Designed miniproteins, single chains, continued (5). Designs and how they scored, part 16

Each design is a single chain, and the fold is of that chain. pLDDT is the mean over its residues in the fold that is shown.

## One batch from the design tools (miniprotein)

Design m16519
Fold by ESMFold2-Fast:
Structure m16519 (fold): chain A 120 residues (1-120)
Amino acid sequence: SDEEKAREIAKKVYDEYKNASVEEIAKVLGIPQEILDEIIKRNGKLAKPALLALLALHEAVKAGLTSLVVEEPIFEYLSERLKVSREDLEEAYNTALKILLLNRDKLSEELIQNLEKLGI
């Protein structure tokens, strides 16, 4: 199922990046340091969880899955593994998205295209 594929993608992203810094994850996503600093300022400890969620959603959309079926299994998987509430993770993710959209002109073309595929 697409939900099972989304969970597998979340697991792969978590396993690959669980020991990576938030700066390393931001670099993979194409987020400039100045924008990352604002995400960290707003989200604190949830900045890394938020960017892991964004990366997993990005990979799911690249695999041909729609945002409507991938958000729930990805947030459930990552919140459990990162030991944060799903509500906190979703709020931190949405905060990061708002910051990225406000700075759209400073983002890489790849990141902009991936945000558009997420229905943003």
Scores: mean pLDDT 86

Design m16520
Fold by ESMFold2-Fast:
Formats: sequence, structure tokens, C-alpha cells
Structure m16520 (fold): chain A 85 residues (1-85)
Amino acid sequence: MEELRKKARELKEKADKLIKEGDTAYQNGDLSKAAELYRKAAVLYYEAAKLFEQAGMSPDEVYELRKKALEAGEKAAKLFKEIDK
């Protein structure tokens, strides 16, 4: 139980850092790097949400992480579409 919550928090924090790095890459015009960072963040938010749900965290908290995963995934997909010529 405590181990699942710890892993979920670590994944969320890592995903938050990847979004920040992705935003920086995007601002610098590195679309390929931004896309990869957003994709990695989406995976980590999704895994964090799954672990929080297994640990019995509130549905609202799980929903917000799933929403962040979806948003990051959509950003990545959009950028991959632009760079995949």
C-alpha cells in the first residue's frame, strides 16, 4: 500500500519534470525532443494514475492524472505528426 503510493508519487513528479523539459524544448523549436518528452510524460502519468487507483486514492485524483496523461499524449501526437514527414 505505502510502496504503491510512493511509486505513484515518484512517477507523477518525474512526469511533471518531463512536461517542463518538453515545454522548454518546444519553445526552443526542438519539436522532436518535445514530442518524445511529452510522450514519456503521458506514459508516466498513466502509470501513476493506475498505481494511485490500486492504492485506494480518490477517484478525482486518479481522474486528474489520467487527464494529464491524455493532454501530454495529445501534445506528443500533434508534434509527431508535424515532424514525421
Scores: mean pLDDT 83

Design m16521
Fold by ESMFold2-Fast:
Structure m16521 (fold): chain A 113 residues (1-113)
Amino acid sequence: MLPSPEEWAEKLYDYILSNKDILNKEVSELSIRELLTLFALYAKYNKPLKDLSLEEVEEIRDRVLETGITTWEELRKLSAKELAEKLGLTDVLSPETIELIYEGFLIFLEKYV
């Protein structure tokens, strides 16, 4: 059973907190690009950062850079499908999951950032 968008937002927040020692930043200090990278890594792999290869992290980082997104307003202009396609998530996640995690990410940004 898929979590609710609100539950997914809480799980993303917990994921970021569990990786605090690697990130060396508070959640509020993370840029939109860093938050997008963490969102995509969590959505695609669902693994602690320490368990990800450098290649896996670099692929997602480079995709985030290619989006050109640096602001909340730019992020909100993209649909769930468009964002997922740019981040390479459409190959691994169903459309239903993509809609859920996108809504969860927006809730996460509003509630925790």
Scores: mean pLDDT 83

Design m16522
Fold by ESMFold2-Fast:
Structure m16522 (fold): chain A 58 residues (1-58)
Amino acid sequence: SQQLVLGAILEKGAASVEELVQLTKLPRNTVLRILQTQLEKKLVVQLPNGKYRLNLQS
């Protein structure tokens, strides 16, 4: 679920798709779809190294 992906990112600080798959046990395509939706909502940002973090900007 979305909550598992966001929780895993929060726990790691920043996480790759592969790390999120391993932590959440969700299929890779499910993780990618969740990340795409969160990027569109600006709740998550992709770093230059390809990892994702929560966008906690005020």
Scores: mean pLDDT 80

Design m16523
Fold by ESMFold2-Fast:
Structure m16523 (fold): chain A 86 residues (1-86)
Amino acid sequence: HPNLTPEQKQTLCKHLSNALTALSNEDYDKTFTELENAAKLDPRVRSLVTYFRDNFQMPAGDYFKKMVQEGLTQLMQDYGCPVPEL
């Protein structure tokens, strides 16, 4: 459980928010890239990256999209990030 600085938290929140927005636009490559960038800042994100990698198939299923969206939303709530409307 790393102690993030306010600046690191802001950067993490931006990556998670960008991932959620990319997911809503069905931009899965960007979603994965933003998740990987977030995971570099905090290993707690790594479980969602692993879920994405292991479960992603094209065309992306509604269940997969829902699980990634819920995982992102939960992480954003845990970090106190603002959750964007999509």
Scores: mean pLDDT 83

Design m16524
Fold by ESMFold2-Fast:
Structure m16524 (fold): chain A 93 residues (1-93)
Amino acid sequence: MLSDEELDKLIEEFFKIADSDLDGFISVEGLKKALEELGFEIPSEETLKEITKMLNGELSTNKELQDLFDKDKDGILTLEELKALFKSLKRKE
C-alpha cells in the first residue's frame, strides 16, 4: 500500500497527466491516461465517468461512490477523499 507521502506525490503526478493542458478540467480520456501511466487498472467506463464528475466538482449520481468518497455530500472531493479513492483502485500486476 502507498504511504500518505507517496499518495501526495501520486495525486500531484495524476493531475499533471490528467490535466496536461492546464485548463483545470479532467476528461474521461485524461483520467484513463493518468490511471494507466500511474500503474492502475482501468475501471469500467461508468465508474470513470462518475470519478471524472467528482474530480471536476460535479456531484456524482452514483450513491455508492458518494457513500465511499464524498462523506460530507457537498459534491466536491477533499484531498482525503481523493486519497481514499486511489487506495480503492487496483494497481496493475
Scores: mean pLDDT 63

Design m16525
Fold by ESMFold2-Fast:
Order: C-alpha cells, then structure tokens, then sequence
Structure m16525 (fold): chain A 94 residues (1-94)
C-alpha cells in the first residue's frame, strides 16, 4: 500500500543523506553532495505525488542541508541554482 511505499522512500532518503554526510566528513566532495541532493529531490517529488506532504518536506530539508554543504565546498553554481529552484517549486506546492 501507499503507506509502505512512503516508509520505503523515507528510509531510502535517510540512508542517502547519512551516507552523503559520512563520505563528506572523510573528504569533501561537492559534486557527490549535489548528486545526493538531486536524488533526495526526486524522492521528495515521489512522496508529494503519493500525497505525503510531511515526508516530502522532511526530505527537502535533507536536500537543502546537502546543497548547503556542497556550496561551502565550492560546488558548481549553475547546478546549485537548478536544484535550489526545484526545491522552491516543490515547497510552494506544499
């Protein structure tokens, strides 16, 4: 059912976020952080489509934190702006 699917999406997002933070502590990788954030945004969009707005918001906050870390580490500005725009567009629907 939808509840199990949402729980799996939240679990997947939490794992991606935790792994990205752990890898970044060993050696900062802004490109990997942006890739992880992009995947979190995709998962948040799926949660939104399934009607779980609280899970979508939670996952977007994870994505924002990864983007913030990527920006501090010198991430590509155009990629950052694209992802920040996608987050804002989804937040405006929530």
Amino acid sequence: GKKLEVELLEGMAALIYAVAKLINKKKPDPEFLLKAAEKLIEIAKKAYEMGDFDTARKILEMAKELIKMAKKSGADKSKVERLEKEIKELEEKL
Scores: mean pLDDT 86

Design m16526
Fold by ESMFold2-Fast:
Structure m16526 (fold): chain A 75 residues (1-75)
Amino acid sequence: MPPAQRVRADEDARPPEVEDPEASEGFLERLREAARTSWEGGDVVGAAEELRRYAREHASPEQEEMARNLLDGVS
């Protein structure tokens, strides 16, 4: 029979020791900047997606509303 279990065959299956909570804040800063860059670059849909991602990660209702408004403004 084929092997039913594969203990840590891939590196993605390895949890690190402890996740850095401050790293999450840096991740948000990047998402926020990416959203703004897409918005400034004329990619309204991309900007809205990044804003929604940011809002989803940290329950930011303002970012979610901005994303919705951007999508609604698209022709």
Scores: mean pLDDT 58

Design m16527
Fold by ESMFold2-Fast:
Formats: C-alpha cells, structure tokens, sequence
Structure m16527 (fold): chain A 81 residues (1-81)
C-alpha cells in the first residue's frame, strides 16, 4: 500500500528527471568496470533513490530529495573514476 504524499505534476516530472539523470550518470561512469563492480554501484544508486524518495513521507521537500539523488550520483562517479 502506497504511503507517499501526493506530488504535483511538476514535482513528479522533476523527480523522475533527476532519477533518470542519476542512473544515466552511474551507468556511464561504470560502463568499463567489471560486471560485479558495475552491479554494486547500480544497486547502491537504486537503494539511495528508494531511501531519498521515502524521505518525502518524513517531510523532506522534492528539492531536497533531488539533491540527495544528485549527491549520490556524484559520489559514485568520483569513486568509479
């Protein structure tokens, strides 16, 4: 059963675009790594996205959630280099 707060159309678009950009950046940064390492980074990114989106229930803003997603993508890109 979904317990997420209702998002506006613009908030949903912004969040979806941030998720897509984060995943695309992680995929690009890890594409030349061994499959097990790529899998670990993708799982880490997905877990961070789930956690960040879940924080909307705790009163986090969409802007704050997007920042968390972008910061995790930045960390993974840095670590994969």
Amino acid sequence: KLVLRKLSEEERRELSEAVRRGLDRVDEATKDLPAEKQRQYVLRMVSSIIRAVGMLNDGASVEEVIRMIEEEADRIVREAA
Scores: mean pLDDT 81

Design m16528
Fold by ESMFold2-Fast:
Structure m16528 (fold): chain A 64 residues (1-64)
Amino acid sequence: SKEGVLAGVKAYRETYFYDNPEAQKEVDKIIKDFEEGKLTPEEVEEKLNEIAKKYGLPEVSPLV
């Protein structure tokens, strides 16, 4: 569900990016674009994993 995807993204943000304002801004952009219908759940997962990889963090669990 859309709510499930958002919950997963927000949980990842709070767990792994809590002390990284730059990463938080990138994730907030993904959330906004998803809420506006510009990204699919799969694209959200792909983009979040790109940010995770950039900062050396674990892969995001499947959101879909």
Scores: mean pLDDT 83

Design m16529
Fold by ESMFold2-Fast:
Structure m16529 (fold): chain A 55 residues (1-55)
Amino acid sequence: SELAALVAQLHEEHDRIRAGIDVEGSLARMRELGRQVARHTGVAGRAAAAEIAAA
């Protein structure tokens, strides 16, 4: 599903941050991906997206 693809991309960006690779760019992409997840899933999705982006 589209949502599953967005979540997978969030995990990839999180892994990049933990590896110290392009941390600022990865954080910016995670914020945008989180907004896309929130729009797709509504208010409950916004809470989940914020949790993932903050990880």
Scores: mean pLDDT 75

Design m16530
Fold by ESMFold2-Fast:
Order: sequence, then C-alpha cells, then structure tokens
Structure m16530 (fold): chain A 67 residues (1-67)
Amino acid sequence: TSEGGGGTAPYDTEVTISATTADGAFASVKAKNGEVTASTVSGADLARGQALLDAIKASLAAHNAIL
C-alpha cells in the first residue's frame, strides 16, 4: 500500500508486464510495491486479463513480504 510519508519498502520497485491473450487482446500491467494498474485493449478478453492482474497483485504482496 502506498500511503505517502509512512514507512515504505527499502526499494522502490516498478514492474511493467505486457501480455497478449488467445484472441489477440493486448493487456499491459504496471505493478509497483503492491499497486497494480492495467490497460486492456479488448473487452472481450477482459476476464482473462483480470485473472492475470489478480495474480500479479498477489505476487506483489508476497514480494513485499519477502522484501
């Protein structure tokens, strides 16, 4: 969680992941210390992109725990 002014991770890590679904939809995900933002080109494949986003979100939480 990004609260500003509070305690933060010793490192400020930002990760951008891009993926193409089976239907050719393009999804771009930017992840940073437990924060995840996403862009999806095709709404038809949004559900598939959403699953990936949820996985990345969980991964960031685990990563921050490990540090």
Scores: mean pLDDT 55

Design m16531
Fold by ESMFold2-Fast:
Structure m16531 (fold): chain A 100 residues (1-100)
Amino acid sequence: SEEGLEESIALMAGISGESSVFVGYRRAKKLAEEEGAEGARKGIELVRKEAEISVRMMESIAEDSKSERVRELALEYRDRVEELARKVIEELEKLAEELE
């Protein structure tokens, strides 16, 4: 069904968004090892940009869908990605301060 396809797309987009934040965190840690506090700050910026792209994608899915269930699912994953990014950025900000 069209709703089932849209639900699958929303799930994949959400999982991809969460995965991108975790991958971004690992990249940020690597940048911090190589460039110290400046590396950590570059990593924070990369995590913010990846989270913003994922959030916009999920908001687009929610706006385009005629299914209330698909809209709710996309918005739930949007909130989950924003919360994960917030936690990751807080940890990277602490790391940047420790490296100064």
Scores: mean pLDDT 88

Design m16532
Fold by ESMFold2-Fast:
Structure m16532 (fold): chain A 87 residues (1-87)
Amino acid sequence: SLRERAREVVGRLARLATEHLRLYEETGDEAARQDALDLIVLAQEIQELANDPSRREELERLIERVEAARTIAELRAITQEVVARSR
C-alpha cells in the first residue's frame, strides 16, 4: 500500500540521516551534517503528505522518486526541489 511504502521510505531516510549525523559527530564533516538535515527534511515532507488524503497523488510521485534514488546526492536534489515547491 502507499502508506506502507511511505513508512518504509521514511524509515530508510531516518536511518541514513542517523548514520550521517554520527559521521558528523566523529569527523566534524559539515557535508555529512548537511546530508543528514536534507534527509530529515525529506522524511518530514513525506510524513506530512502521508497525513493529508487530498495530496495522495503528490505523495505517490514523491515516493516513486525517492525509491528510484540511488545516492545521497540524488536524495538531496529531491529535498531541494520539494522545499522550493512548498514555499
Scores: mean pLDDT 86

Design m16533
Fold by ESMFold2-Fast:
Structure m16533 (fold): chain A 95 residues (1-95)
Amino acid sequence: SEALELLKEAKKLLEEAVKKGSMSVSEWARLVALLDNALSLLTDEQLEKVGELLGIDTSGLSRDQKRLLVLSAFLGLSYEEQIELLDKVIEIVEE
């Protein structure tokens, strides 16, 4: 699926950033774009499950509010934590 391809590309970019110890502004912008596009392709139920992994109750929020809160919380994590969470998000999307 398109969402899976975007999530896997985001994970690869994060793994390369961890390996080299840095991420450029252009690489960060690409990461944000990949994540935003991937989240836009998730169902409401999948977005709620991702929110739960971030410790956020997204129930009762609009789809756009769910997506923006999930993206914001995700980007606040370390790159290593973002990689771990992406593995869980990939599992959710593969169900």
Scores: mean pLDDT 87

Design m16534
Fold by ESMFold2-Fast:
Structure m16534 (fold): chain A 77 residues (1-77)
Amino acid sequence: SFDEIASKESPKPTDEELEIVREVAGTEARGIDIGGIISSKDKIAGVLKVYRDYLESQGKKVTREDLRNFALKYLGL
C-alpha cells in the first residue's frame, strides 16, 4: 500500500522511542517549548529509531538510556 511505501522512506518509531520523547518533554524540557516538542514527537522519535538501527547494524549495544541521552542532545537540552 502507499502507507507501507511511505513507512519505508521514513522509519516508524516504536512505543519506546515515542515514550522517550514524551518523558524528555515532561521532565527535562523545563523552560523549553514543550508544545513544540510534543507536536514534533513522531519526527523526533523517528530520528531516535534511525540512531538505534544504525548503531545496532554496526554491532553496538543501544540502551533506553542511550536513546534518552541522544534525545536530550538532539533537542539541545
Scores: mean pLDDT 66

Design m16535
Fold by ESMFold2-Fast:
Structure m16535 (fold): chain A 97 residues (1-97)
Amino acid sequence: SMEKEKELLKKLIKEGIETLKKAKELIENKDMEELAELMREWLLKQLELTGELSEERRQNIEEGAEKLKGYKLKEEEVKEILEKIDEQIKELEEALK
């Protein structure tokens, strides 16, 4: 039913907003290992819930997380990433209205 799909989407958006808020704190603290695990777990959960999780997508997410753990975040990048996350949070909050 379309109503069940809408309810699932609302749950995913709400959880996505909370995940992005946690990601902001980790980026501000340059906690790249914790950030990589948070993003890995969230992306895998989304794909499992939507039935879109494949072995190839799992491998790509795992590889992306490993690369992110080793990334040295520059001060200049922090500001730009935080601004983009704030924009994404606002878009997701608007989608719940």
Scores: mean pLDDT 84

Design m16536
Fold by ESMFold2-Fast:
Structure m16536 (fold): chain A 65 residues (1-65)
Amino acid sequence: MSVGQQITELVLRALERIDAGDGEGALELLREARALVDASDMSPADRQAFLDTLRLLEEQARRVL
C-alpha cells in the first residue's frame, strides 16, 4: 500500500469517528496521518494538499469534543 493510500485510509477512519461523536479518536488518527506525511518523500505540493485536508478534519474533530 502506498503512503498516500495509508493517509487516505486514516482520514476516512477519522471522519467515521467524527460522525460517531468521537473527536478524541479522530484526532489520534489524524495525528498518525500527519506523522506519515512528515515521514514521506512526497512532493511539496502533495504534502501541502494532505496537510490542508488534515487541518480541516482536525477543526471538525475538535467541534465534537
Scores: mean pLDDT 84

Design m16537
Fold by ESMFold2-Fast:
Structure m16537 (fold): chain A 79 residues (1-79)
Amino acid sequence: DYEKKAKEALEAAEKAAKEGELNPEAVEYLRKAAEYIRKGDLKKAQEYAELAMELQNGDKAALEAARKRLEEAKKRAEE
């Protein structure tokens, strides 16, 4: 049930943000992931969820990979 997973992800992000444990940028990515799940765009939802996880739990290499992925997505959106 993708709607249940979207709700759980958003609730977890809101709780972590209130406790100051989650990077604000990662919270925004989780909110976008939840929104795209509700819209049925599972591919975009997965991409944003992965970016949020990399920002929260990744080392420097994981963060660099996430930022490079964002840069590529932005370039594609500008075309």
Scores: mean pLDDT 61

Design m16538
Fold by ESMFold2-Fast:
Structure m16538 (fold): chain A 83 residues (1-83)
Amino acid sequence: MEKEREEREREERVERLAERLLEAAENPELEEEVIRRAVEEGLSEGEVLHAATLAKVRASTEKIPRLEEITRRILEALRRARG
């Protein structure tokens, strides 16, 4: 496996999740879709936490609790999917 390519693909997945988290924080109806896509893409817990950090940096302070709640749900779903 190419480490440089894997790192780039990881950054791309993290950025996509960060964008989806920001959208779901404004539109609660998108929350289930964001969780489902994260599981389908096979993201790691580290990638999810990194994406959450990026989303929090970009979000207004009032949206941070919502981002943390969605992030927690994604982590729980990933843990269940992987056993």
Scores: mean pLDDT 79

Design m16539
Fold by ESMFold2-Fast:
Formats: sequence, C-alpha cells, structure tokens
Structure m16539 (fold): chain A 62 residues (1-62)
Amino acid sequence: SSAVEEAVRKAEEEGKDKSLVTTGRLVASQQPAPEVAELAAEAILESKNGEEFSRLLSERLG
C-alpha cells in the first residue's frame, strides 16, 4: 500500500478532521514519487486538518 494511503487511513481511524482526509486522498491520487509520498505521509500523521497538512508539506518540499 502507498504510504500516503496508510497515513490517511490512520488519520481517519483517529477521527481527525475531514479536510485532512480529503486533502490526503487527493495527494495519494496524484501517485507522488516515493520520497514525496513519505514526506506527505509524515505530514498527514502530524497534522490535525487539511490546512496544517498543506503548510507542513509545502515547508518540507520547498
């Protein structure tokens, strides 16, 4: 399974905000390179909502 898909599943199971799950699924659908997928998965697990996720991912990707 994709690291991003696994992180989204965990966030959904933890009851995190719908915006995080929705944005995470959009990123997973883009089939990012493994390096980007790992950064995105970590950002999803550290974030509470889609806004925080987008900010963290942008900071990590440059």
Scores: mean pLDDT 81

Design m16540
Fold by ESMFold2-Fast:
Structure m16540 (fold): chain A 87 residues (1-87)
Amino acid sequence: DELARAQADPDPRRAMAELLLAELERLRAEARTDEELVVIGAAALQAARAVGGEIGERFRALAEEALEELGLTEEEVLARAAEIAAR
């Protein structure tokens, strides 16, 4: 059923991605520490890899902006975010 498929695949994943993007953009605007920016950048990078389209491009842009401000690579940001999350 095409309707069931459309609701299962695009709707829940897209809604979750839109909510996450809005939250990360808000957190980015309020970020005052490098640890906050690392977590935001890592989350945006992972989301960009998981979703496509316009929302995926916006996650990618947010991640690239954070990485540039931090002076870190994708691997370094992901590793540092994992350290912070494990605390």
Scores: mean pLDDT 76

Design m16541
Fold by ESMFold2-Fast:
Structure m16541 (fold): chain A 92 residues (1-92)
Amino acid sequence: MERLERRKKSLEEAIENNGKSAKEIMALAELVAEAKEKKDEEKLEAIKKYYGLSDEDIEILLEIYEKLKEKGILPSKEEIEELEKEIEEFLK
């Protein structure tokens, strides 16, 4: 937990500095994992542009998702749907 908590906090600070809510990090991690699983490169690029994320940030999000999944801690479906809608609106 300790290492994961430090990585999560660093990424939350990066998201906050870009004017995005840190509370969305869990929903973001699941969206990234889903895009990678489906090999949806277009969706992954959209997420990267929306949050200003690097490839390293994507790897950190995937690690966060795996650890949260192992502990049964996942974002709500509503949180995921809200974030997906925000990203879709940004692409318009």
Scores: mean pLDDT 70

Design m16542
Fold by ESMFold2-Fast:
Parts: structure tokens; sequence; C-alpha cells
Structure m16542 (fold): chain A 69 residues (1-69)
């Protein structure tokens, strides 16, 4: 299902984020997550677009917390 694919992509992103050493690596991971989420969702469906943006907002917040360290 779409939900299971999204959950796995978020889980993989989190694992890779823990191993990232630079802001550049973290930004690459974020951009890859966006591309993958967009590829498994219907971008013409406002509800699915909103779900992707919510997930990416959470990912961005987690990255910014790591940037403070």
Amino acid sequence: SMEEKIQELVKEFAKKLEKAKTKEEMEELYNELRKRLESVTDQSNPEEVAEVETILGIARHEMEELYKK
C-alpha cells in the first residue's frame, strides 16, 4: 500500500540521517526523500500532496535540530 511505502521511506531516511556527517549530506537525503515520496503519491490529489508536505516538514524539523549540535 501507499502508507507502507511511505513508512518504509521515512524509516530509511531516519537511519541514513543518523549516519550523515554534514549539512550537505542531510540536504541530499532530504531531496531524495522528497523525490521518492512524490514518486509513490498522486501529485494531482491535494490530500496526498498535503500528506507529503507534512512528512517533509517533520523531516526538516529533525534535520534543523541536528544542525544545532
Scores: mean pLDDT 84

Design m16543
Fold by ESMFold2-Fast:
Order: sequence, then C-alpha cells, then structure tokens
Structure m16543 (fold): chain A 86 residues (1-86)
Amino acid sequence: SEAIEAALAALEEALRAVALEEGKRLGISEEEVERGVELAMEAIRKAIEEFSPEEAAALLRELAAQAADHPALQAALLALADAVEA
C-alpha cells in the first residue's frame, strides 16, 4: 500500500528527529542513533507483516500514547495506524 509506505517514511523521519535530540543530550553518536532508528523501523515493519491490521494498529496507537511528549512522532504513529487499518 502506497499509504502505508508514505506513513512509514513520515514515521522514520519523526523518529530520527526525536532520536537525534535525545542522543545529543545523552552523548550517543549519530551512528548509534541511526542504528537504533533502523532497528525500530524493522520491528515496526515486521509487526505490520506478522500481526492482523487491527492488532498492528492497536500496537501503534499504544506506542503513540507513550510518545505524548513528542507530538510529531505521536502524529506519525497514529497516521501509520490509520493507514494499516484502512
């Protein structure tokens, strides 16, 4: 689905932005941050492939609730959940 791929791309961008900010505060290298982003995106893609659309969307909405302090990341997670369930 083009909608799912677009939502995944937006999520990766939002996640990278948050991860770079947190990494800078914690003294984590950009290389380690990028590795973390890649692993997180791989886990999300695998969840979408292995779970039902309803289960994957529920998981993404739970992650969005935990990202309340990062509104762009929260919005991207919710948009991906909607795209998966459509």
Scores: mean pLDDT 88

Design m16544
Fold by ESMFold2-Fast:
Structure m16544 (fold): chain A 75 residues (1-75)
Amino acid sequence: MRERVLALLERAREAVRNRDVALAEEVAKQLGELGFSPLAESMRAVVEALRAGDVERAEALVENMEKFVDAVFSA
């Protein structure tokens, strides 16, 4: 499970780097299907930021998601 979530966060970073809204939407869907509702909600906010052209906000959201995952799986 941890490995799948980390792989999805890597794809989230790729989506932000490439401004790939479709990839960001796919990551949000997969996080929701895995049962990580807070991460899915954060990733939907990343999708909205990318659609608005706010790459700095999208980057900050992904960084916060990475910190959340580290806290959850390290504890």
Scores: mean pLDDT 82

Design m16545
Fold by ESMFold2-Fast:
Structure m16545 (fold): chain A 97 residues (1-97)
Amino acid sequence: SSELEEIEKILDEVLEKLKRGELTPEDVNKAIKEIAELLEKMGLDPRTVTIAEFRLMSEMTEVFLLLKLGRKDEAIAAAERMKRDLIEWAREQEERL
């Protein structure tokens, strides 16, 4: 779907900023909100969207923790895993609509 393609684009922009050392909490908050709006536009129920938002917040908290510990490669790997898992999950949700 076009919504899944936009979610992937948002996550790629987050990953690019992370790799450049430019990722801020504001960038993450904006990305999570935009992803939630796209999931809602896909027809996912509000409870399912809210669970996805909390999961993304939790996973990005791990990314920022790894960055603070100087583990940039692990932070990037965690963010790449988050992107893969979210896209796979969202695709499975769309197939059930």
Scores: mean pLDDT 88

Design m16546
Fold by ESMFold2-Fast:
Structure m16546 (fold): chain A 74 residues (1-74)
Amino acid sequence: AMSDLRESAQKRAVQLAEEKIGEVDCSSYEARHHFSQKIVGIVLSEFPALAQDKEARHEIHGTVKDVLYGKCPA
């Protein structure tokens, strides 16, 4: 089901973001931006059915952003 795919993609996004967050330079906008794009890209490549779903892509971006904001407060 689509909802199952979205939940799996969100869990994968959290896992990848948490594994990689220690490598992010919080003082660099470019590093933070590249990190978000990289993680979302990997997740969407693993869940291609979600690549054309705007809401699912938004949720995955939000999940990665939440992990980033936990490490890099605005």
Scores: mean pLDDT 79

Design m16547
Fold by ESMFold2-Fast:
Structure m16547 (fold): chain A 69 residues (1-69)
Amino acid sequence: SASLQQAQQQMLQQVQQILARNPDKVKGVTLAKMWLLSELTELRIEKGVDDETLQKWLQQANQMIKQMA
């Protein structure tokens, strides 16, 4: 749905912001991954996003971290 697509884009944007605000790559990657773990938990428990969708979004976020770090 459009709402799920917005949630996905907001998650990816937050990962980008964490990396951009932390010029130390090790620190930036660590902080981005810690935030992503917290967000994954919220999306699963509070917002009821299914495991297949969460795994896809997690892979996209990890790919972004890998490319931007």
Scores: mean pLDDT 82

Design m16548
Fold by ESMFold2-Fast:
Structure m16548 (fold): chain A 81 residues (1-81)
Amino acid sequence: KKSLVEIVEDAFAAAYTLAAEGASAEEILAHVRRLLEAQGVPEAVARRVLAGIRRILASTDDVAALAEALGRELRRLVAEL
């Protein structure tokens, strides 16, 4: 069984991979939501993960800046879990 931390790490890795492949913000968020739902992530945690990714995708068009922003958000969320 994956821990909650591992599932959140997987979600951020998937978001970055899809963004690097040119997926839209809508496609990325739909994929992350399905992953979190399939793993039974608590709603409060899923909401924070999705809100963080959505905010970063809305404000960042550069892939290098995206990687840095997603990494910071992941570290922040994991420290609070």
Scores: mean pLDDT 84

Design m16549
Fold by ESMFold2-Fast:
Structure m16549 (fold): chain A 72 residues (1-72)
Amino acid sequence: MIDVIDKQPLVDPYTLKSQGHTFDLGSLYYHLKKKPEDPISKKPVSEEEIKEVEEKYNELIRELITSAVAKV
């Protein structure tokens, strides 16, 4: 299973509710920052879903930072 945006393996899969297509969360976050559309269907993604992707990606980054800090 590979991400359709950058062709790398899916690390953090996210499924777009509007289209049902699954993408890597990081790749999808950067794609939506450039174009607010589904990479496969080219249909618009809602502002609400874009915010959800952004929030999930930010939580992933926070978890990584928290894990690093917890080792001290």
Scores: mean pLDDT 69

Design m16550
Fold by ESMFold2-Fast:
Structure m16550 (fold): chain A 61 residues (1-61)
Amino acid sequence: MKYRTLKLVVTRPRDAAGTLEGIVAALRAAGFDVLGATETETADERVITVDVRLPEDLSER
C-alpha cells in the first residue's frame, strides 16, 4: 500500500545541545512514526534529516 512521507530537515549549530536520538524521541513522543534519520556534519552545523510516515489521508487539504 502507498503512504505519504514527510521529510524534516533540522539544522543545529555545532555547539547546540541536542542529538539525533533526542530529536527522534521527541517526534515519537509527539505521535509521529519515524521511518529513518540521518545526520551530516559541516564545519559549523549538524544537519539532521528525518523521514516521518504520515497517515494515509491527511487532515484537511
Scores: mean pLDDT 69

Design m16551
Fold by ESMFold2-Fast:
Structure m16551 (fold): chain A 89 residues (1-89)
Amino acid sequence: MMLSDEEIKEIADESVRLGEERGLSQEQVMTLAAIRIAERMGIKVPDVPLEDLSADVTRQIVNSVPDDKWDDFVLDFSRAAELITTRLR
């Protein structure tokens, strides 16, 4: 199930805000957005502190996405990543 434009915007805005408040890198902000999208889609994600966000966490999430949710996850993550990139430029 695809997330709404409102949900994607909320995830992107919140991820950027937390990144600014906590001094996270753009890569960590992207990982946080991936976690939030996976959670909204009902995909199980590891409970990871913000300071422990890494590419390995993103890889774990990607590998945990069911085949029937893969296209929706990729599309929703791409939508959130575009908004995050626009805000950080």
Scores: mean pLDDT 80

Design m16552
Fold by ESMFold2-Fast:
Structure m16552 (fold): chain A 92 residues (1-92)
Amino acid sequence: DVVKQSEEFKKKVEERLKEALERLKNGEISDEEKKKIEEAIEDVKKNTQGYWDPKNNTDIKPPDTPEAEKKFRELVYKGLVVEELVKEEEEK
């Protein structure tokens, strides 16, 4: 059932993002994920194209405060989680 599968995917995205953000908050993310976040932040700081938010299709500017940097880190991690889920769905 296409409708059921679509609803299941949406619920899966929401649950994975909730769990992923909790892991990020608790410092339970992998070293590889931490490196990807750091590389994305450095790329933005180098004034490149910035980071695409796949949900909101926005260009993310370099953070200039510790609070903005923390939120940017969360946003980058959310983007990585969504990208992985999209890849998993495309490989079906």
Scores: mean pLDDT 63

Design m16553
Fold by ESMFold2-Fast:
Structure m16553 (fold): chain A 61 residues (1-61)
Amino acid sequence: ELSKEQLQAEMRAAIELNEAPPEEHEALLARFRDELLALGTPESVVEELVAKMRANLERTL
């Protein structure tokens, strides 16, 4: 289960990714990864969340 700070990071990333053009998606995903790592999130959890976000974008577009 994610902390409040991790959930806020996920929500912000989801909003930014939905509003951004496709050419900015990888940069936003990289920023999201860095933010989660800075919050002390384990690498395995970070990669899982980033992969989930990327898959949702590819499915929507």
Scores: mean pLDDT 77

